# Designed miniproteins, single chains: the designs that were tried, part 14

Each design is a single chain, and the fold is of that chain. pLDDT is the mean over its residues in the fold that is shown.

## One batch from the design tools (miniprotein)

Design m462
Fold by ESMFold2-Fast:
Parts: C-alpha cells; structure tokens; sequence
Structure m462 (fold): chain A 120 residues (1-120)
C-alpha cells in the first residue's frame, strides 16, 4: 500500500472528480445540444477517474496510477473540446470550464510526479 499521506491525496482527488461530474450534470441543460454527447463522455470519464483513484489509494499499484494518468489526459482533451463548443455560452460558464481544465492539468502533473517518485 501507499503511505497514508499519498493515500489521503488520492482519496481527495477521487472526491474532486466526483464533484466535477456532479457540476457537469447540473450544467448539462445550459450547454448546447451539440455538446451533450461530449458532456456525457466527460462525466463517464470523471466517474471512472474517481473509481481508479480510490483503487490506487487502496492498492498502491503503479500500473493503475499510469492508467489514471491516461484518463486525466483524456479528461483534459474532452474539456478542451467542450470549451471550443461553448464559445457562445455565458462568460461565467466558460470561466468555470477553463477552471476545471486547469485543475485537471494540475492533477495530471501531480500524478506524473508521484509515478516518477514510485519508480525510484
């Protein structure tokens, strides 16, 4: 298993992904019809991220952490596509989407640092 501090960090990241998925569900009716399939894919990806973060917290499995990093990269790409599809949305919604993308980029960077640390 991972050290308690690392486990707590992964559990926190899992909760943050669940909160992002819930936010997307709440905003879904405000998004353009053409963005709906992308929103649904993003929600599924974030729910899978939350699940995998919790599994990584329990097991300390390096291969699982590398899989989580791949899902984070996918999440960033999906958010980039959603931002492009929402250019005509209210400014506040665009700012919230950009903030979520920035958070996911920080998650990806934190995960890569952890993976590098565990490989030593």
Amino acid sequence: SLEDQVKDALEYLAKEEEEHAEWLRSKRPQLPAEAQPLVDELIKNEEELAKKYREAAETGDLELLEEVAKLEKKDISLLEELIELTKDAPEELQQELQAQKDIEEHHYEALQKLIDQLKK
Scores: mean pLDDT 84

Design m463
Fold by ESMFold2-Fast:
Structure m463 (fold): chain A 68 residues (1-68)
Amino acid sequence: TPEQAAEAARKASEKMGGDPEVTALAARYGAQTGGPEAAARSNYVWALSSGGQETADAAMEAARKAAA
């Protein structure tokens, strides 16, 4: 599920020092299982729970960059 993909990215990101690009990759992986909306939601929720609005904005920007 997109939630599981986001959780995997969170764990991987933590091992790599919180790299938002890893989060973006998992969000894209989530899109394959639940579609783009589900991936975007998972990425946003994960980022929001990790560091609030600023972190969520950074993660979405990283997702846009990685998905481009």
Scores: mean pLDDT 55

Design m464
Fold by ESMFold2-Fast:
Parts: structure tokens; C-alpha cells; sequence
Structure m464 (fold): chain A 84 residues (1-84)
């Protein structure tokens, strides 16, 4: 029996993670600059776009979820941890 994988191909997963890291660096730059207002605004824009894409196309929503996870967990979270 064939194993049913995610809604995304392995190549789409890797591309989404790469894009997420790029987005995360933009967010990290705002944190390093102390511009938390712009950081909060950009996070809100990301959340609204994710919601919109998930409602219009579940596959695109899944890809965007991976972008958001990579940005927040692989880039932003380590930068915030350094502030400890």
C-alpha cells in the first residue's frame, strides 16, 4: 500500500521552509531594531493572509503554514531567546 503523504510535495515543503526563513529574517531585523510595533503589524498581516489562503485553497494554506512555522520557529524564536 502506498503511503499517502501531506498535501504538499517534498519540493514544495523545502521551498516553503526556505521562504519562511527569509520571512523570519525580516521579522528578526525588526526585533533587533526594537521596532515591536512593525513586528506585531507584520505578524498580523501574515496571520490574515494564512487565514485567507486556507479558506480559498487548503493546499496553499498548508504551504503558508509551513512558511509561518519556519519563520517563527527556525528564525524568530532563537532571536527572542537571545534576549534572555
Amino acid sequence: MEKVLSLLTPEEVEEARRRGRELGERLAELIRAGDFESFERLVREIEEEHKRLAEENPGRGAAYSLIEQAAMQEVVAPVLEEAR
Scores: mean pLDDT 75

Design m465
Fold by ESMFold2-Fast:
Structure m465 (fold): chain A 73 residues (1-73)
Amino acid sequence: MISREEVLRSASAGVYGIGAAVLAVSLRKEGGSEELIEKAREVLDIANELVEGTEEDMEKAKKLYDELLEEFK
């Protein structure tokens, strides 16, 4: 059975991935910068690896996601 920690890590990865995808779509519709769209793609790539990744990878993805949100604001 999958551990609770693995479940939480996978769930977090999913949330970051969905959030980044929504931001990428929004930026495209609003004519956002290519740099911000690339940051969203980077977060999605890291989120995909978080299913089998470490807590350090999760923190990295969160920081990139928060940075992207701040620039989108």
Scores: mean pLDDT 64

Design m466
Fold by ESMFold2-Fast:
Structure m466 (fold): chain A 71 residues (1-71)
Amino acid sequence: ATVRVKVKVENPDGKPVTVEVYKDGKLIAKFVLEENGEVTLPVSEEGEVTVKYYDPNGNLIKEEKVKAERV
């Protein structure tokens, strides 16, 4: 079964946002997104994950904890 995480990208300018997904301190997925709003992303592990959002200059703009779920 595929595991997915739903993330909320705050990107009104349409510039690339780097999204990093961590599980137990380990980077499990990395994406570059230009979308604004909710995006569903594939990840390798289910359970609680930490999602970090970075602007094009590498500044952390948002951090949240979400549940990655099997679909």
Scores: mean pLDDT 81

Design m467
Fold by ESMFold2-Fast:
Structure m467 (fold): chain A 100 residues (1-100)
Amino acid sequence: MTLEDRQRLAFLRAAADAAFIEKASLDSAEKLRELALKGIERMRELAEKGREEGKEKGDKRLLEAAEKMEEEARLAEEYLEKATDEELQEEIARIEKEWA
């Protein structure tokens, strides 16, 4: 698995999670970017809370989970910044085919 594959998967997961919460359709590149950004923001909030709670409780698993969530948010953000609308339209087509 390449770094690019990891970035793309993190981005799509963030967007999918936000779409589920917002009950929104992934119908355009612009919408996919909007939902991914919302997903990334939520992941960062959860990572920060997990980090604080992990430190207070001495819970290593919670600290590790928070670090992984921060890493996934960073990968998703990197893909959001570099992806073209054409690439995002391809991902929407793949999602539609997979969900059909």
Scores: mean pLDDT 82

Design m468
Fold by ESMFold2-Fast:
Structure m468 (fold): chain A 61 residues (1-61)
Amino acid sequence: GLPAVDPATLQAAIDEMAARLGVSGADEDETLRKIAEKLGVSEETVRGMVELRAVQRQAAA
C-alpha cells in the first residue's frame, strides 16, 4: 500500500498545484474544488493527483 502521507506534505502539494494554476481558496476543500474546475476533472481525481504528488515528495528524501 501507499505510505501514510504527512498532512504538511499533502498541504504543500496542494499549495504548489494551486499556485501553478493561479487558484486560491479559503480552505483545502475550496482549493481542491477550484483546481478541479480549472483542470475540468472531478475533485476525487484532484485528491488522487495531490496524494500521489505528496507520496513522491516523501520518497524523494
Scores: mean pLDDT 76

Design m469
Fold by ESMFold2-Fast:
Structure m469 (fold): chain A 93 residues (1-93)
Amino acid sequence: SKELEDKVFDLLEKMIEEHRERDPALALQYALSLLIREKGIEEVQKEINLPKDLLERIARGEDVRDEVASLDPETQEKILEKYREIREKRKKK
């Protein structure tokens, strides 16, 4: 249902915001999880230019904080930008 979808989105948004200051790599991992859920692995890979194996590991719930932390700042900002775009789109529904 829409209510269940909204609850899952709200939970992921909460995890992203709560971890942004204390564990930014974990926050980015949750943002990537949200992007994969909304757009699929292939689209996320194409838009952000991340390896498919990394995205598949995130989709499986694996901890990839070390790999995410090693991404350049421009890629990290792009992940957050794409997450913010989806958040804004949902607010307008």
Scores: mean pLDDT 80

Design m470
Fold by ESMFold2-Fast:
Structure m470 (fold): chain A 57 residues (1-57)
Amino acid sequence: SAIEAQRRQLEAELQRGIEQLESQPDTVETVSRYVALRLRHIGDLLDLDLAERKALA
């Protein structure tokens, strides 16, 4: 489905972001960016789920 394709795309984007941060020093700033990437990914997944549910309503 379209939502499954978008979930895979979001997962790939998250993975790329994490890999980019792995090259950075272990600082508070790097940890904060990692947390922000995870939270953004969760929000993006929620937005996709809400959009699909709204289409069914």
Scores: mean pLDDT 81

Design m471
Fold by ESMFold2-Fast:
Structure m471 (fold): chain A 81 residues (1-81)
Amino acid sequence: SVAQGQQAVQLALQGLGYLRQGKVDLALQLLQRAVDYARQAGMSDTVRLLQLAMDYLRQGKVDEALRLVRQGVQTAVQEMQ
């Protein structure tokens, strides 16, 4: 649904904000919730990008994760159409 897609975007943006602050654990929690909402909205490309970002975060690759979260947010806005 559009509402679930909007929630996914908001949570991913909040996660991106915490990631920029170095709050990795909080970012991971918000990104997981963003994935759950994106999955319910049928936003498969967004789910893939955010899951990949979370995998890079678990490996300590913060810069790669930041790029993937930004790409995931852009993709989510496109998939909401």
Scores: mean pLDDT 87

Design m472
Fold by ESMFold2-Fast:
Structure m472 (fold): chain A 86 residues (1-86)
Amino acid sequence: MQPIVLTPSSVTVKAGQTITLTGTGVPGQIDWKLLRKDGTVVSSGTVTADANGNFTISVTINEAGDYVLVVTDSGGSGTATITVTE
């Protein structure tokens, strides 16, 4: 199975800024969750990967802190680290 690769794998943004991540996995439904370091789910959603497995996720985080984006498909999972500043 091919792992999900997210680009960028680590990003720093200001609160209220939209973060755009691109990914490559298997074609079809991609589930994503945005978690705080304590494991609290802040946001979640789904996107559809194209026939080549390519997808894009856009997230806006209004609170400063450290976050992890977890992305899952039928073939595997991937993560990206997001640091939000004031």
Scores: mean pLDDT 80

Design m473
Fold by ESMFold2-Fast:
Structure m473 (fold): chain A 82 residues (1-82)
Amino acid sequence: SEAAEEARLAAEIERERAELLARLRADPAFFEEALAEVEKAAGVTREQLEERFGPERVPEVLATLLAQRRAAARLEEERAAE
């Protein structure tokens, strides 16, 4: 079932997001690296993210965007390998 496959993918993304969030909160160097990656990829600045979401929620936003980007990269690889 497509719905079951989508649910599995969503659960995998959420697990990776939670792991990334924990690491972003625990490792300031990883936070700065992740922020730089998102800034380059999305064309947003740290100041814009802090203004929009508040500094306390920036790690959650980064975790969500990184998890989504990694899922998209895996899907692209799977499509190329079919």
Scores: mean pLDDT 80

Design m474
Fold by ESMFold2-Fast:
Structure m474 (fold): chain A 85 residues (1-85)
Amino acid sequence: MEELEKEIENYLKNLERLIKEQLKTSSPEDVARAALEAIRYLLEKYRDNPEAAEKLLEKAVEILSTYLSQEQVEDIEARAKAFAA
């Protein structure tokens, strides 16, 4: 359980770095697309662990809210939840 939480934390740190680096050279729309693809990959990885997937999505939304507009974050969250359903 603790190992899983550390793994999720590491993926979230990598997601934040991806967003920070891409915002230097890419449009917010392209960054939002890349972030959604990364989140989808992680949700698929944790498909057999719904609790881990939910925790990852909640924390990812918090990170995205720091860098992207509310509208972009809400779109990413909605698309990610639709994928997980």
Scores: mean pLDDT 81

Design m475
Fold by ESMFold2-Fast:
Structure m475 (fold): chain A 88 residues (1-88)
Amino acid sequence: LSPVVLAHKEKLIADVEEAIEIAKELGDERLLRLAERALERLKKEKGEPSILLSTAASLIYLAAKLLREGNFEEAEKLLRLAEELLEE
């Protein structure tokens, strides 16, 4: 694994772990389950994360931040996209 790939994966894991903390603070069970699923897949995949998984992880993190800000409509759109990406 190149150092760049390792750093990217570690950042995605950290972002998703922060989303898990936000989900627990908000009591958002849907966000929590999505973030936990993304974290499990990031830890299970060897090497470079897939583009779909990387995108889903980033969308989950952004959605968590939007939910914390009270921007529920935009967060809902991002969570739906993340759910679709994680189904594959």
Scores: mean pLDDT 82

Design m476
Fold by ESMFold2-Fast:
Structure m476 (fold): chain A 100 residues (1-100)
Amino acid sequence: MPSLEELAEKLIELMSKMSKEEQKEFLLKLSEKLRELAKETGDKIFETLAESLESLAEDDSISGEDAVYRLYLFITTLPKEHQEKLHKVLLEVLEEVEKK
């Protein structure tokens, strides 16, 4: 499995090849997965991250690459348990988008 850093690099590269509409869809899909994780864990941090991604998706001044990079930097500040759960969510969304 790729590391969190390698996964973030792959996501940034993928986003750079996407249209603005595809980047928005990706960020919204990721936010939906984070809201599901928040419900499963009861941890508000995942809901807060989902809300942040929804805001970034609607912000035309921020590229999808910048949004993913900011998310990655924030994830690196979290406890390892949260990083592992987020790594799985990011991998799932990447695999779903690559099949389109």
Scores: mean pLDDT 80

Design m477
Fold by ESMFold2-Fast:
Structure m477 (fold): chain A 73 residues (1-73)
Amino acid sequence: GLERALQLGRDMGAVEIRVEGNRVVLTFEILDGGHAYRVVEAVRLRAKELGLEVVDVEIDLKNRTVTVTLDVG
């Protein structure tokens, strides 16, 4: 779980990767809400392929970031 989640973040260009217990928190820079939507959907698809669960998504348009939280067991 953990190594796959870290590798997903690296491969998808996360600007920050944090490990919080059994969760991995990935932060991505975005241009706008449309870009945020595309990033979230790409992460969801990749997570599903790797057997990882997306448990939270936070879009911050003011700071132009999206944060995706993965459960790694």
Scores: mean pLDDT 89

Design m478
Fold by ESMFold2-Fast:
Structure m478 (fold): chain A 69 residues (1-69)
Amino acid sequence: SNEREATLLLVAAAIRSITSPAKDAIVQTFKEFNNSTDIEERRQYLRQVAATTDDPELREVARRAAELL
């Protein structure tokens, strides 16, 4: 949905410029408010977007977000 795509872009944009410590803080925040399954579901969603999108910008953003999340 558009909401999930917007969330993907926001998460990817936030993570793109993050140092390792800030990346870990984001992962811990997800774990605190959501379980480890939620993080893995988000990662799988990002990987699926990267694998299926025809938009090279979205592909790169989704790929990097999945690797950093």
Scores: mean pLDDT 61

Design m479
Fold by ESMFold2-Fast:
Order: sequence, then structure tokens, then C-alpha cells
Structure m479 (fold): chain A 57 residues (1-57)
Amino acid sequence: MENNVGNMAKKIALSLGGSPKQAEEASKKAVELFKKTGYISEQQMKDIAKKVIKEGQ
């Protein structure tokens, strides 16, 4: 499950135009949220990716 969350978050960040470094950060944050809550939605992963990309500008 954790591997799937990390991979999905990474793919979402890359699809939104994020760099490989931003994709790794989005993956890490999504996995941390999943470990804390036991669940993460696609929308939450997209929101994390968008924040990482904006902060990296």
C-alpha cells in the first residue's frame, strides 16, 4: 500500500509538470500522510503535488 501511494503521488507530480526532485518530495509527503491517517485520496495527492510544485518556483 505505501509503495503504491508513493508511486501514484510521484506520477501525479510529474504529470502536473513537476521536476523529479519535486515528485520525490510529493511522494514523501503523501506517504507520511497515509501513515498518519491510514488513507489518502487522489485529490489529496494532487493537492500535495501542487503545493510542492508552487513552493519550488
Scores: mean pLDDT 79

Design m480
Fold by ESMFold2-Fast:
Structure m480 (fold): chain A 85 residues (1-85)
Amino acid sequence: ELSEELKKLLNEISSEVDRLIRKLGATPEQEARIRKLVDEIISKLKEKNDVELAQKVVDTVRKMLEEGASVEEFIETLEKILKEL
């Protein structure tokens, strides 16, 4: 069973990704690609059951939102996160 803390962080990742997609004005194709990458990241975080790692993902997405990253930079960052998991 996932801890409540991990569930909260996974929900925060989804929420921050939604905010970033809206801010960047991603195309439907770009949004679909981002959604797929996020789903894979969330799946791996659930498998690892690692709260600290989930927090780092939240922090990374928030930083991208804050710094005004492009859609392509965001996709590259998500691909890098997934590769490192």
Scores: mean pLDDT 83

Design m481
Fold by ESMFold2-Fast:
Structure m481 (fold): chain A 78 residues (1-78)
Amino acid sequence: MKAVVAGADARAALRAAIALGGKVVVGLGDADLAVEIAEKFGADVAVVVAPTVEEAEAAAREVVARAPEVEELVIVKP
């Protein structure tokens, strides 16, 4: 997994992830599940969506802590 994208707007976060290129997977605020899905499907980009940008960023930082190969963290603000 090369990048993690975090946001409160699923559409905006997905558009940002698609722009990075490669295989995209989406997690809903659960960092452990997002890492597991990304590894199982060989994802290049993981998208973390939560009710607030602050919650999405916190979950995305947990994903990065569990996946040290991540080179880019993108926070999509409203």
Scores: mean pLDDT 77

Design m482
Fold by ESMFold2-Fast:
Structure m482 (fold): chain A 96 residues (1-96)
Amino acid sequence: RVEELVEEFKKLLEELKKTSPYADIYERAIKALDEGKVTSAILLGARAAVHEVKAGNYEQALKIAEATKRLADALDAHPFVRQIVEEALKLAKEAL
């Protein structure tokens, strides 16, 4: 179910915000999900993945990038949004 993926995504965002210097991005993504702005949450997740790679947090970057891609695919997100997500995922995979 899409609702299960949204709930899993939100739990991951809440976990990552506790350990990341980019807590503000994760908090904004959680708020976007709570407001039903799922596309905004997906874009913020991709942005967080890129920031985690730059910080050397490669495992965290991969987790958020993969979760963001699963949600984007499940929602059949706009091709432009999916491209941004796939670029972030590629960056996270190449860093590991």
Scores: mean pLDDT 84

Design m483
Fold by ESMFold2-Fast:
Structure m483 (fold): chain A 68 residues (1-68)
Amino acid sequence: MKLSDEQLSFLQKKVREAVERAEKAGLSQDQIDLLVNRIVEEYSRGFQQGLSLEEIEKRMEEILNEML
């Protein structure tokens, strides 16, 4: 996977924010692990495809709204 240090740092921040939201929503650890995997996949795919951060974030919010 071709992620820069900046992209990796951004992804880690977004994963942390998503985990905090999922914990507040009462998701189990297994559900949180699935959410983290999905976020990592979508960001990695988006970065690889050259999508803007705004477009990737919109897709992530759609996933969060579906799962939370």
Scores: mean pLDDT 77

Design m484
Fold by ESMFold2-Fast:
Structure m484 (fold): chain A 88 residues (1-88)
Amino acid sequence: SAEEALAKLKEALELAKKSGDKLAVTALENALKDAEEAIATGDPFLVEEAIGLLGIALGIAKLTGASEEAIKALEEALEALRELLKAL
């Protein structure tokens, strides 16, 4: 469900915060805002845009040697957004 996907996104944000990676935290906070707006408006484009932007953030994290916790947070957030897109 959309509620379950949103809960998983919030869990991924907590993991990003534990990692101390400010870029991962910022990317996830932006994705969470887009996800909440998508649920409120029924606009799947906001979720598709968040998936694209988080995908770029994950690519950068892997290239720059971000922590395993930060990378995992971004990967879990991407999975949650894909499930949210299916629920809309």
Scores: mean pLDDT 87

Design m485
Fold by ESMFold2-Fast:
Structure m485 (fold): chain A 88 residues (1-88)
Amino acid sequence: SASAEAAARAVGEVLRIMAEINQTTDPAERARLRRQAFDLLLDSIAAEEDRQRALQLANAQLDSLRKNPSEFSDERIKRLEELIEELK
């Protein structure tokens, strides 16, 4: 399906960015790439046509961020909470 192909492309792009993060020594570039990966993840969830699946994915990511806090966790949690409200 188009939805499955879009999800596969998003996963591939995130994996590519993750590989780039592992190859860079610049903290600013790592932060930029992490934001790019998160933006792609958020866009992928928002593009999911199955609202129950979109909510499941958003809640899974929210759970993951709460369990593994990082420098940008508060901002990312807020953006996911806003997306979850929009998907209700």
Scores: mean pLDDT 77

Design m486
Fold by ESMFold2-Fast:
Structure m486 (fold): chain A 119 residues (1-119)
Amino acid sequence: NCEQKVSELSSIIYTSLNQDKTSSELAYEILTFLAGPEKVEKLTPEEAAEFLSHRIQLILENPPASLTSEQIKHLQALTIVLNENKSVSQLLTELNISDKSAFASELATILLQNSSLCL
């Protein structure tokens, strides 16, 4: 059920945004959900950030019509923050994000709609 998976991933992202985690640690949590723990347990958080950055770049190369220009800007900024190993608080500042819950839901939706889990 894609709706349930979006809700679950949104909760994971939202929790990470409130724990002052690094962007690499956030990427690790996201990939653990998307690929499963067995595939991710051999990755460092930095490697997880590289994999998530690559996934986002693929979305940005052929963005679905459902993505707004604002969402595209958020994905571009997230890719930069992941590549620079910046903290989650720095990500929120660079994106001017006041509504963490809305951002978590947006990111979860985009990632799952562009994954095998929701095809």
Scores: mean pLDDT 81

Design m487
Fold by ESMFold2-Fast:
Structure m487 (fold): chain A 89 residues (1-89)
Amino acid sequence: MKITFLPLQKTVVKAGEEVVSTAQGPASSRIRLHMLTNLMEVEGEVSESLSGTVRTATLRYKMSEEDYKEALALGKEPVAYSQATLVEE
């Protein structure tokens, strides 16, 4: 089994806008997407698609107005961190 960690991605979150994390790998791999914000871990659904020999995984998250206001109250702009891992056997 071979495990590859892809670089961490940082995205600024805007109120009412969707944060999208996408990773690609060989069709033989499994893709694990994980996302957290500076407030909480994201419980989002990961969708996968196959196009020929390429697997694509996408995680979408939209921050609630409540969470956005909480981040601002802490004096910080909300940010999302995304990590992708490829698992090959």
Scores: mean pLDDT 75

Design m488
Fold by ESMFold2-Fast:
Structure m488 (fold): chain A 117 residues (1-117)
Amino acid sequence: SKEEELARAKEILFDPEASVEEKIEAVETLGSFLEDPDLKIAMEALDTLIRVLTDPEADERVIEQAVREIERALENEYELIRENAISAGFFAWSMSPHRSPAVRRLSRLGIEGYMER
């Protein structure tokens, strides 16, 4: 089921024994669920990607992939997904320990989105 595939991706992302490559694939799987017709599945996937941004143990390559998927969510069909993606940018600015160019770009987009509300 989609719920089982989503749960498996979440387990891989937060498994300290999983490789960086496996975690990147899990992030890409979660990104595919952002377009899911079930808003509950899409929201769960987005929430998981946001949690990756606040994980101090996350590899920068995993963070960069998570940022790319969240940036795609800014153009999502669901207004709630777009609004939460803007919030993710703000949280990346205020709460993420990562300062990569990708996180800085997402943070700027989130701040701009908040200021234009």
Scores: mean pLDDT 78

Design m489
Fold by ESMFold2-Fast:
Structure m489 (fold): chain A 93 residues (1-93)
Amino acid sequence: SEIEEKVREVVLHRNKELAEEILSFIDQLSDEEKRRLLPIVLPGLRALVDTIPEKYWLPLIKGALRLVKEGIKSSDYIPEKNLFDLLLELGEK
């Protein structure tokens, strides 16, 4: 609930479609996957909003969420910094 409110505060006021995409993705995750991913996704969203032009947000988040979900299947651990760096690199394209 608090995490969902933070996503709404960061993204919903600026891009409703992006917020809905993120919340829909979160709803598809198990409780264990949520616990692993949300600490990574929320700081990444904040960095994206602060750094990257809005026109890149939706494709970047879709790509990042896909990679994060694939990472869970292949590894029990996904480094937070790798997602931040990925989001920033994709936004600078």
Scores: mean pLDDT 60

Design m490
Fold by ESMFold2-Fast:
Structure m490 (fold): chain A 114 residues (1-114)
Amino acid sequence: SREEAEELMEKGKKYLEEGKYEEALEYYEKALKIYKELGDEKGVAEALFNIGEVYYKKGLETGDPEYLSKAIEYYEEARKIYRKLGDEEGVKEALEKEIEISVELLKLAVEKVV
Protein backbone atom coordinates (compact mmCIF):
# COMPACT_ATOMS: atom_id res chain seq x y z
CA SER A 1 0.00 0.00 0.00
CA ARG A 2 1.02 3.64 -0.41
CA GLU A 3 0.76 4.11 3.38
CA GLU A 4 3.18 1.19 3.89
CA ALA A 5 5.62 2.68 1.35
CA GLU A 6 5.45 6.10 3.07
CA GLU A 7 6.18 4.49 6.47
CA LEU A 8 9.15 2.62 4.96
CA MET A 9 10.45 5.94 3.51
CA GLU A 10 10.26 7.56 6.98
CA LYS A 11 12.14 4.61 8.52
CA GLY A 12 14.79 4.87 5.79
CA LYS A 13 15.25 8.60 6.48
CA LYS A 14 15.65 7.93 10.22
CA TYR A 15 18.34 5.29 9.65
CA LEU A 16 20.13 7.49 7.10
CA GLU A 17 20.25 10.35 9.66
CA GLU A 18 21.73 7.89 12.19
CA GLY A 19 24.44 6.80 9.69
CA LYS A 20 22.94 3.29 9.45
CA TYR A 21 23.33 3.03 5.69
CA GLU A 22 22.53 -0.68 5.18
CA GLU A 23 19.27 -0.38 7.17
CA ALA A 24 18.34 2.86 5.34
CA LEU A 25 18.96 1.15 1.97
CA GLU A 26 16.82 -1.87 2.94
CA TYR A 27 13.84 0.33 3.87
CA TYR A 28 14.15 2.57 0.78
CA GLU A 29 14.41 -0.50 -1.52
CA LYS A 30 11.23 -1.97 0.06
CA ALA A 31 9.44 1.37 -0.47
CA LEU A 32 10.70 1.52 -4.09
CA LYS A 33 9.26 -1.94 -4.78
CA ILE A 34 5.83 -0.93 -3.44
CA TYR A 35 5.79 2.38 -5.39
CA LYS A 36 6.69 0.48 -8.60
CA GLU A 37 3.89 -2.05 -7.98
CA LEU A 38 1.45 0.86 -7.47
CA GLY A 39 2.66 2.74 -10.57
CA ASP A 40 3.40 5.74 -8.33
CA GLU A 41 6.04 7.52 -10.44
CA LYS A 42 6.49 10.34 -7.90
CA GLY A 43 7.10 7.78 -5.13
CA VAL A 44 9.54 5.88 -7.38
CA ALA A 45 11.53 9.07 -8.09
CA GLU A 46 11.65 10.02 -4.39
CA ALA A 47 12.76 6.50 -3.34
CA LEU A 48 15.49 6.46 -6.04
CA PHE A 49 16.69 9.92 -4.93
CA ASN A 50 16.89 8.76 -1.30
CA ILE A 51 18.76 5.57 -2.27
CA GLY A 52 21.19 7.93 -4.04
CA GLU A 53 21.53 9.89 -0.76
CA VAL A 54 22.49 6.67 1.07
CA TYR A 55 25.23 5.80 -1.45
CA TYR A 56 26.44 9.43 -1.51
CA LYS A 57 26.86 9.64 2.28
CA LYS A 58 28.38 6.14 2.46
CA GLY A 59 30.80 7.08 -0.33
CA LEU A 60 31.89 10.26 1.45
CA GLU A 61 32.32 8.45 4.78
CA THR A 62 34.23 5.43 3.39
CA GLY A 63 36.10 7.23 0.57
CA ASP A 64 34.99 4.48 -1.86
CA PRO A 65 34.35 5.93 -5.36
CA GLU A 66 32.14 2.93 -6.24
CA TYR A 67 29.46 4.24 -3.84
CA LEU A 68 29.70 7.72 -5.38
CA SER A 69 29.23 6.19 -8.87
CA LYS A 70 26.16 4.32 -7.58
CA ALA A 71 24.78 7.56 -6.13
CA ILE A 72 25.04 9.31 -9.53
CA GLU A 73 23.15 6.42 -11.23
CA TYR A 74 20.27 6.69 -8.73
CA TYR A 75 20.10 10.51 -8.90
CA GLU A 76 20.09 10.34 -12.73
CA GLU A 77 17.18 7.85 -12.74
CA ALA A 78 15.25 10.03 -10.26
CA ARG A 79 15.97 13.15 -12.37
CA LYS A 80 14.60 11.47 -15.53
CA ILE A 81 11.34 10.68 -13.73
CA TYR A 82 11.08 14.17 -12.14
CA ARG A 83 11.56 15.66 -15.63
CA LYS A 84 8.70 13.51 -17.03
CA LEU A 85 6.48 14.67 -14.14
CA GLY A 86 7.37 18.37 -14.64
CA ASP A 87 8.89 18.52 -11.13
CA GLU A 88 11.45 21.29 -11.74
CA GLU A 89 12.63 21.32 -8.10
CA GLY A 90 13.24 17.55 -8.15
CA VAL A 91 15.18 17.87 -11.42
CA LYS A 92 17.27 20.71 -9.96
CA GLU A 93 18.09 18.88 -6.70
CA ALA A 94 19.05 15.65 -8.49
CA LEU A 95 21.17 17.51 -11.08
CA GLU A 96 23.00 19.46 -8.34
CA LYS A 97 23.87 16.15 -6.62
CA GLU A 98 25.02 14.58 -9.93
CA ILE A 99 27.30 17.56 -10.63
CA GLU A 100 28.74 17.65 -7.09
CA ILE A 101 29.56 13.92 -7.10
CA SER A 102 30.94 14.03 -10.68
CA VAL A 103 33.41 16.71 -9.56
CA GLU A 104 34.40 14.58 -6.53
CA LEU A 105 34.90 11.47 -8.71
CA LEU A 106 37.02 13.45 -11.19
CA LYS A 107 39.16 14.77 -8.32
CA LEU A 108 39.67 11.23 -6.96
CA ALA A 109 40.61 9.92 -10.43
CA VAL A 110 43.12 12.77 -11.04
CA GLU A 111 44.75 12.34 -7.60
CA LYS A 112 45.60 8.69 -8.40
CA VAL A 113 49.04 9.00 -10.03
CA VAL A 114 48.94 5.54 -11.70
Scores: mean pLDDT 87

Design m491
Fold by ESMFold2-Fast:
Structure m491 (fold): chain A 75 residues (1-75)
Amino acid sequence: MSAKDQSLVVRSGNIGKEVAESLGLSPDQQAYAAGEAARVALENKDKPEEEVLKLSREKAAEVGKKLLEGKLQIP
């Protein structure tokens, strides 16, 4: 993985954590949302940076909402 790709994944994970934290989710749920956001960044690393960060934020919000509503359980 390039330094640029590594930075993008880290930034996406941080966005996921911030979104989950803003929703009042637990630290474990914040970590899960951060991981899902980072995963979306890895899967979409071929796209423009701005688009990847947008997709990561949208995924974190979707996952966070499902965790908050009890529709998703962390293993």
Scores: mean pLDDT 80

Design m492
Fold by ESMFold2-Fast:
Structure m492 (fold): chain A 83 residues (1-83)
Amino acid sequence: MLRKEGERLIRAARDAIEAGDKERALRIARELIKLGEEAKKAGDLELAEELYRTAAEAARFVGDEELAKEAEENLEKVRKEKE
């Protein structure tokens, strides 16, 4: 369930970025961070990495520097846990 939901949100985020829809991209970026936290808690570090990476892309696209930093810090933590 989490993986299918994550894959759907990742696609939705990329679609929003390509469409130039900053409001939608920002909303999805926040959802991606929350789902990334759930994936990390469930031990799915691969999914968490994908979710945080996409959240950082969307946050940077909308210019939300704090959200981008949050996603990037979580992405780095997940990458270190996978090693």
Scores: mean pLDDT 86

Design m493
Fold by ESMFold2-Fast:
Structure m493 (fold): chain A 85 residues (1-85)
Amino acid sequence: SLAEQLAALRGALKAARREIERAKKIKDPEERLKKLEQLIEGLQALIAYAKTLPDSPEVQKVIAELEKLLKEAQEEKKKAEEEIE
């Protein structure tokens, strides 16, 4: 059901937020970069999946939250890259 799909997406979003916060605490910039790249790929896949769901306010809200988190992860990746070079 759509409700089950939305619950799964919200769970994945919550898990992704925790993983990004953990990644930010990785002191080695090369290890942090690698982890952030994996998380960015995962978020892009979740956004692509969410966009296949029926257009509804609840779906649009989850997509917006995922896109905001993706932007945060990309900004953290840039910081890790700047520490390496």
Scores: mean pLDDT 89

Design m494
Fold by ESMFold2-Fast:
Structure m494 (fold): chain A 87 residues (1-87)
Amino acid sequence: SAAEEKMEALVEEFVERLEEAIEEAQSTTELFSRFSEIAHEFNQKLKANPEIDKKEAIERFLERALELARERGDELLASFLETQMKS
C-alpha cells in the first residue's frame, strides 16, 4: 500500500540519520543527544502522517537501529534500544 511504502521510506530516512550520528558523534553523550533529536523528529513525522501504522513504524525503526548499533559496536545504544523493544 501507499501507506506501507511511505512507512518504509520514512524508517529508512531516519535509520540513515542515525548511521550518520553514530559515525560523526565524538562522545556517548553526543550520540544519545542526537538519537533523542532523531527519535523526536521521527515521532513528529508519524503524527503528520496518520495513515502510517505508528506502532509498526516504531518497531521497524527500533529493530533496524538495534542492528546498526550492534554492527557499529555501540553497546550502550544497543542495550538502550533492547530495553525499549522489550517494553
Scores: mean pLDDT 85

Design m495
Fold by ESMFold2-Fast:
Structure m495 (fold): chain A 86 residues (1-86)
Amino acid sequence: MEKLKKLTKEQQKKIGDFVNKLYSAKSKEEALKIAREFAKEMDVETLEALIDYLEGWKKYTTNPEDKEFLDAVIEELRKILEEKKK
């Protein structure tokens, strides 16, 4: 949450576009594909803020399927972030 507030309007829009697309995903596989495609276009700072945002969302999610879905997406984003930092 805190990291999201430090982003530019353009970076925040990229996160918003990702979240909207993720919401429309019908499967875990589709969600991971969306995560990979959007993360490629994000800089390190935007990607770190997105991960922080999703972890905050997951903390208050009560549905087990939604938690598993968010966990998989967060793990994929963390992997891409690690690759970008090299």
Scores: mean pLDDT 78

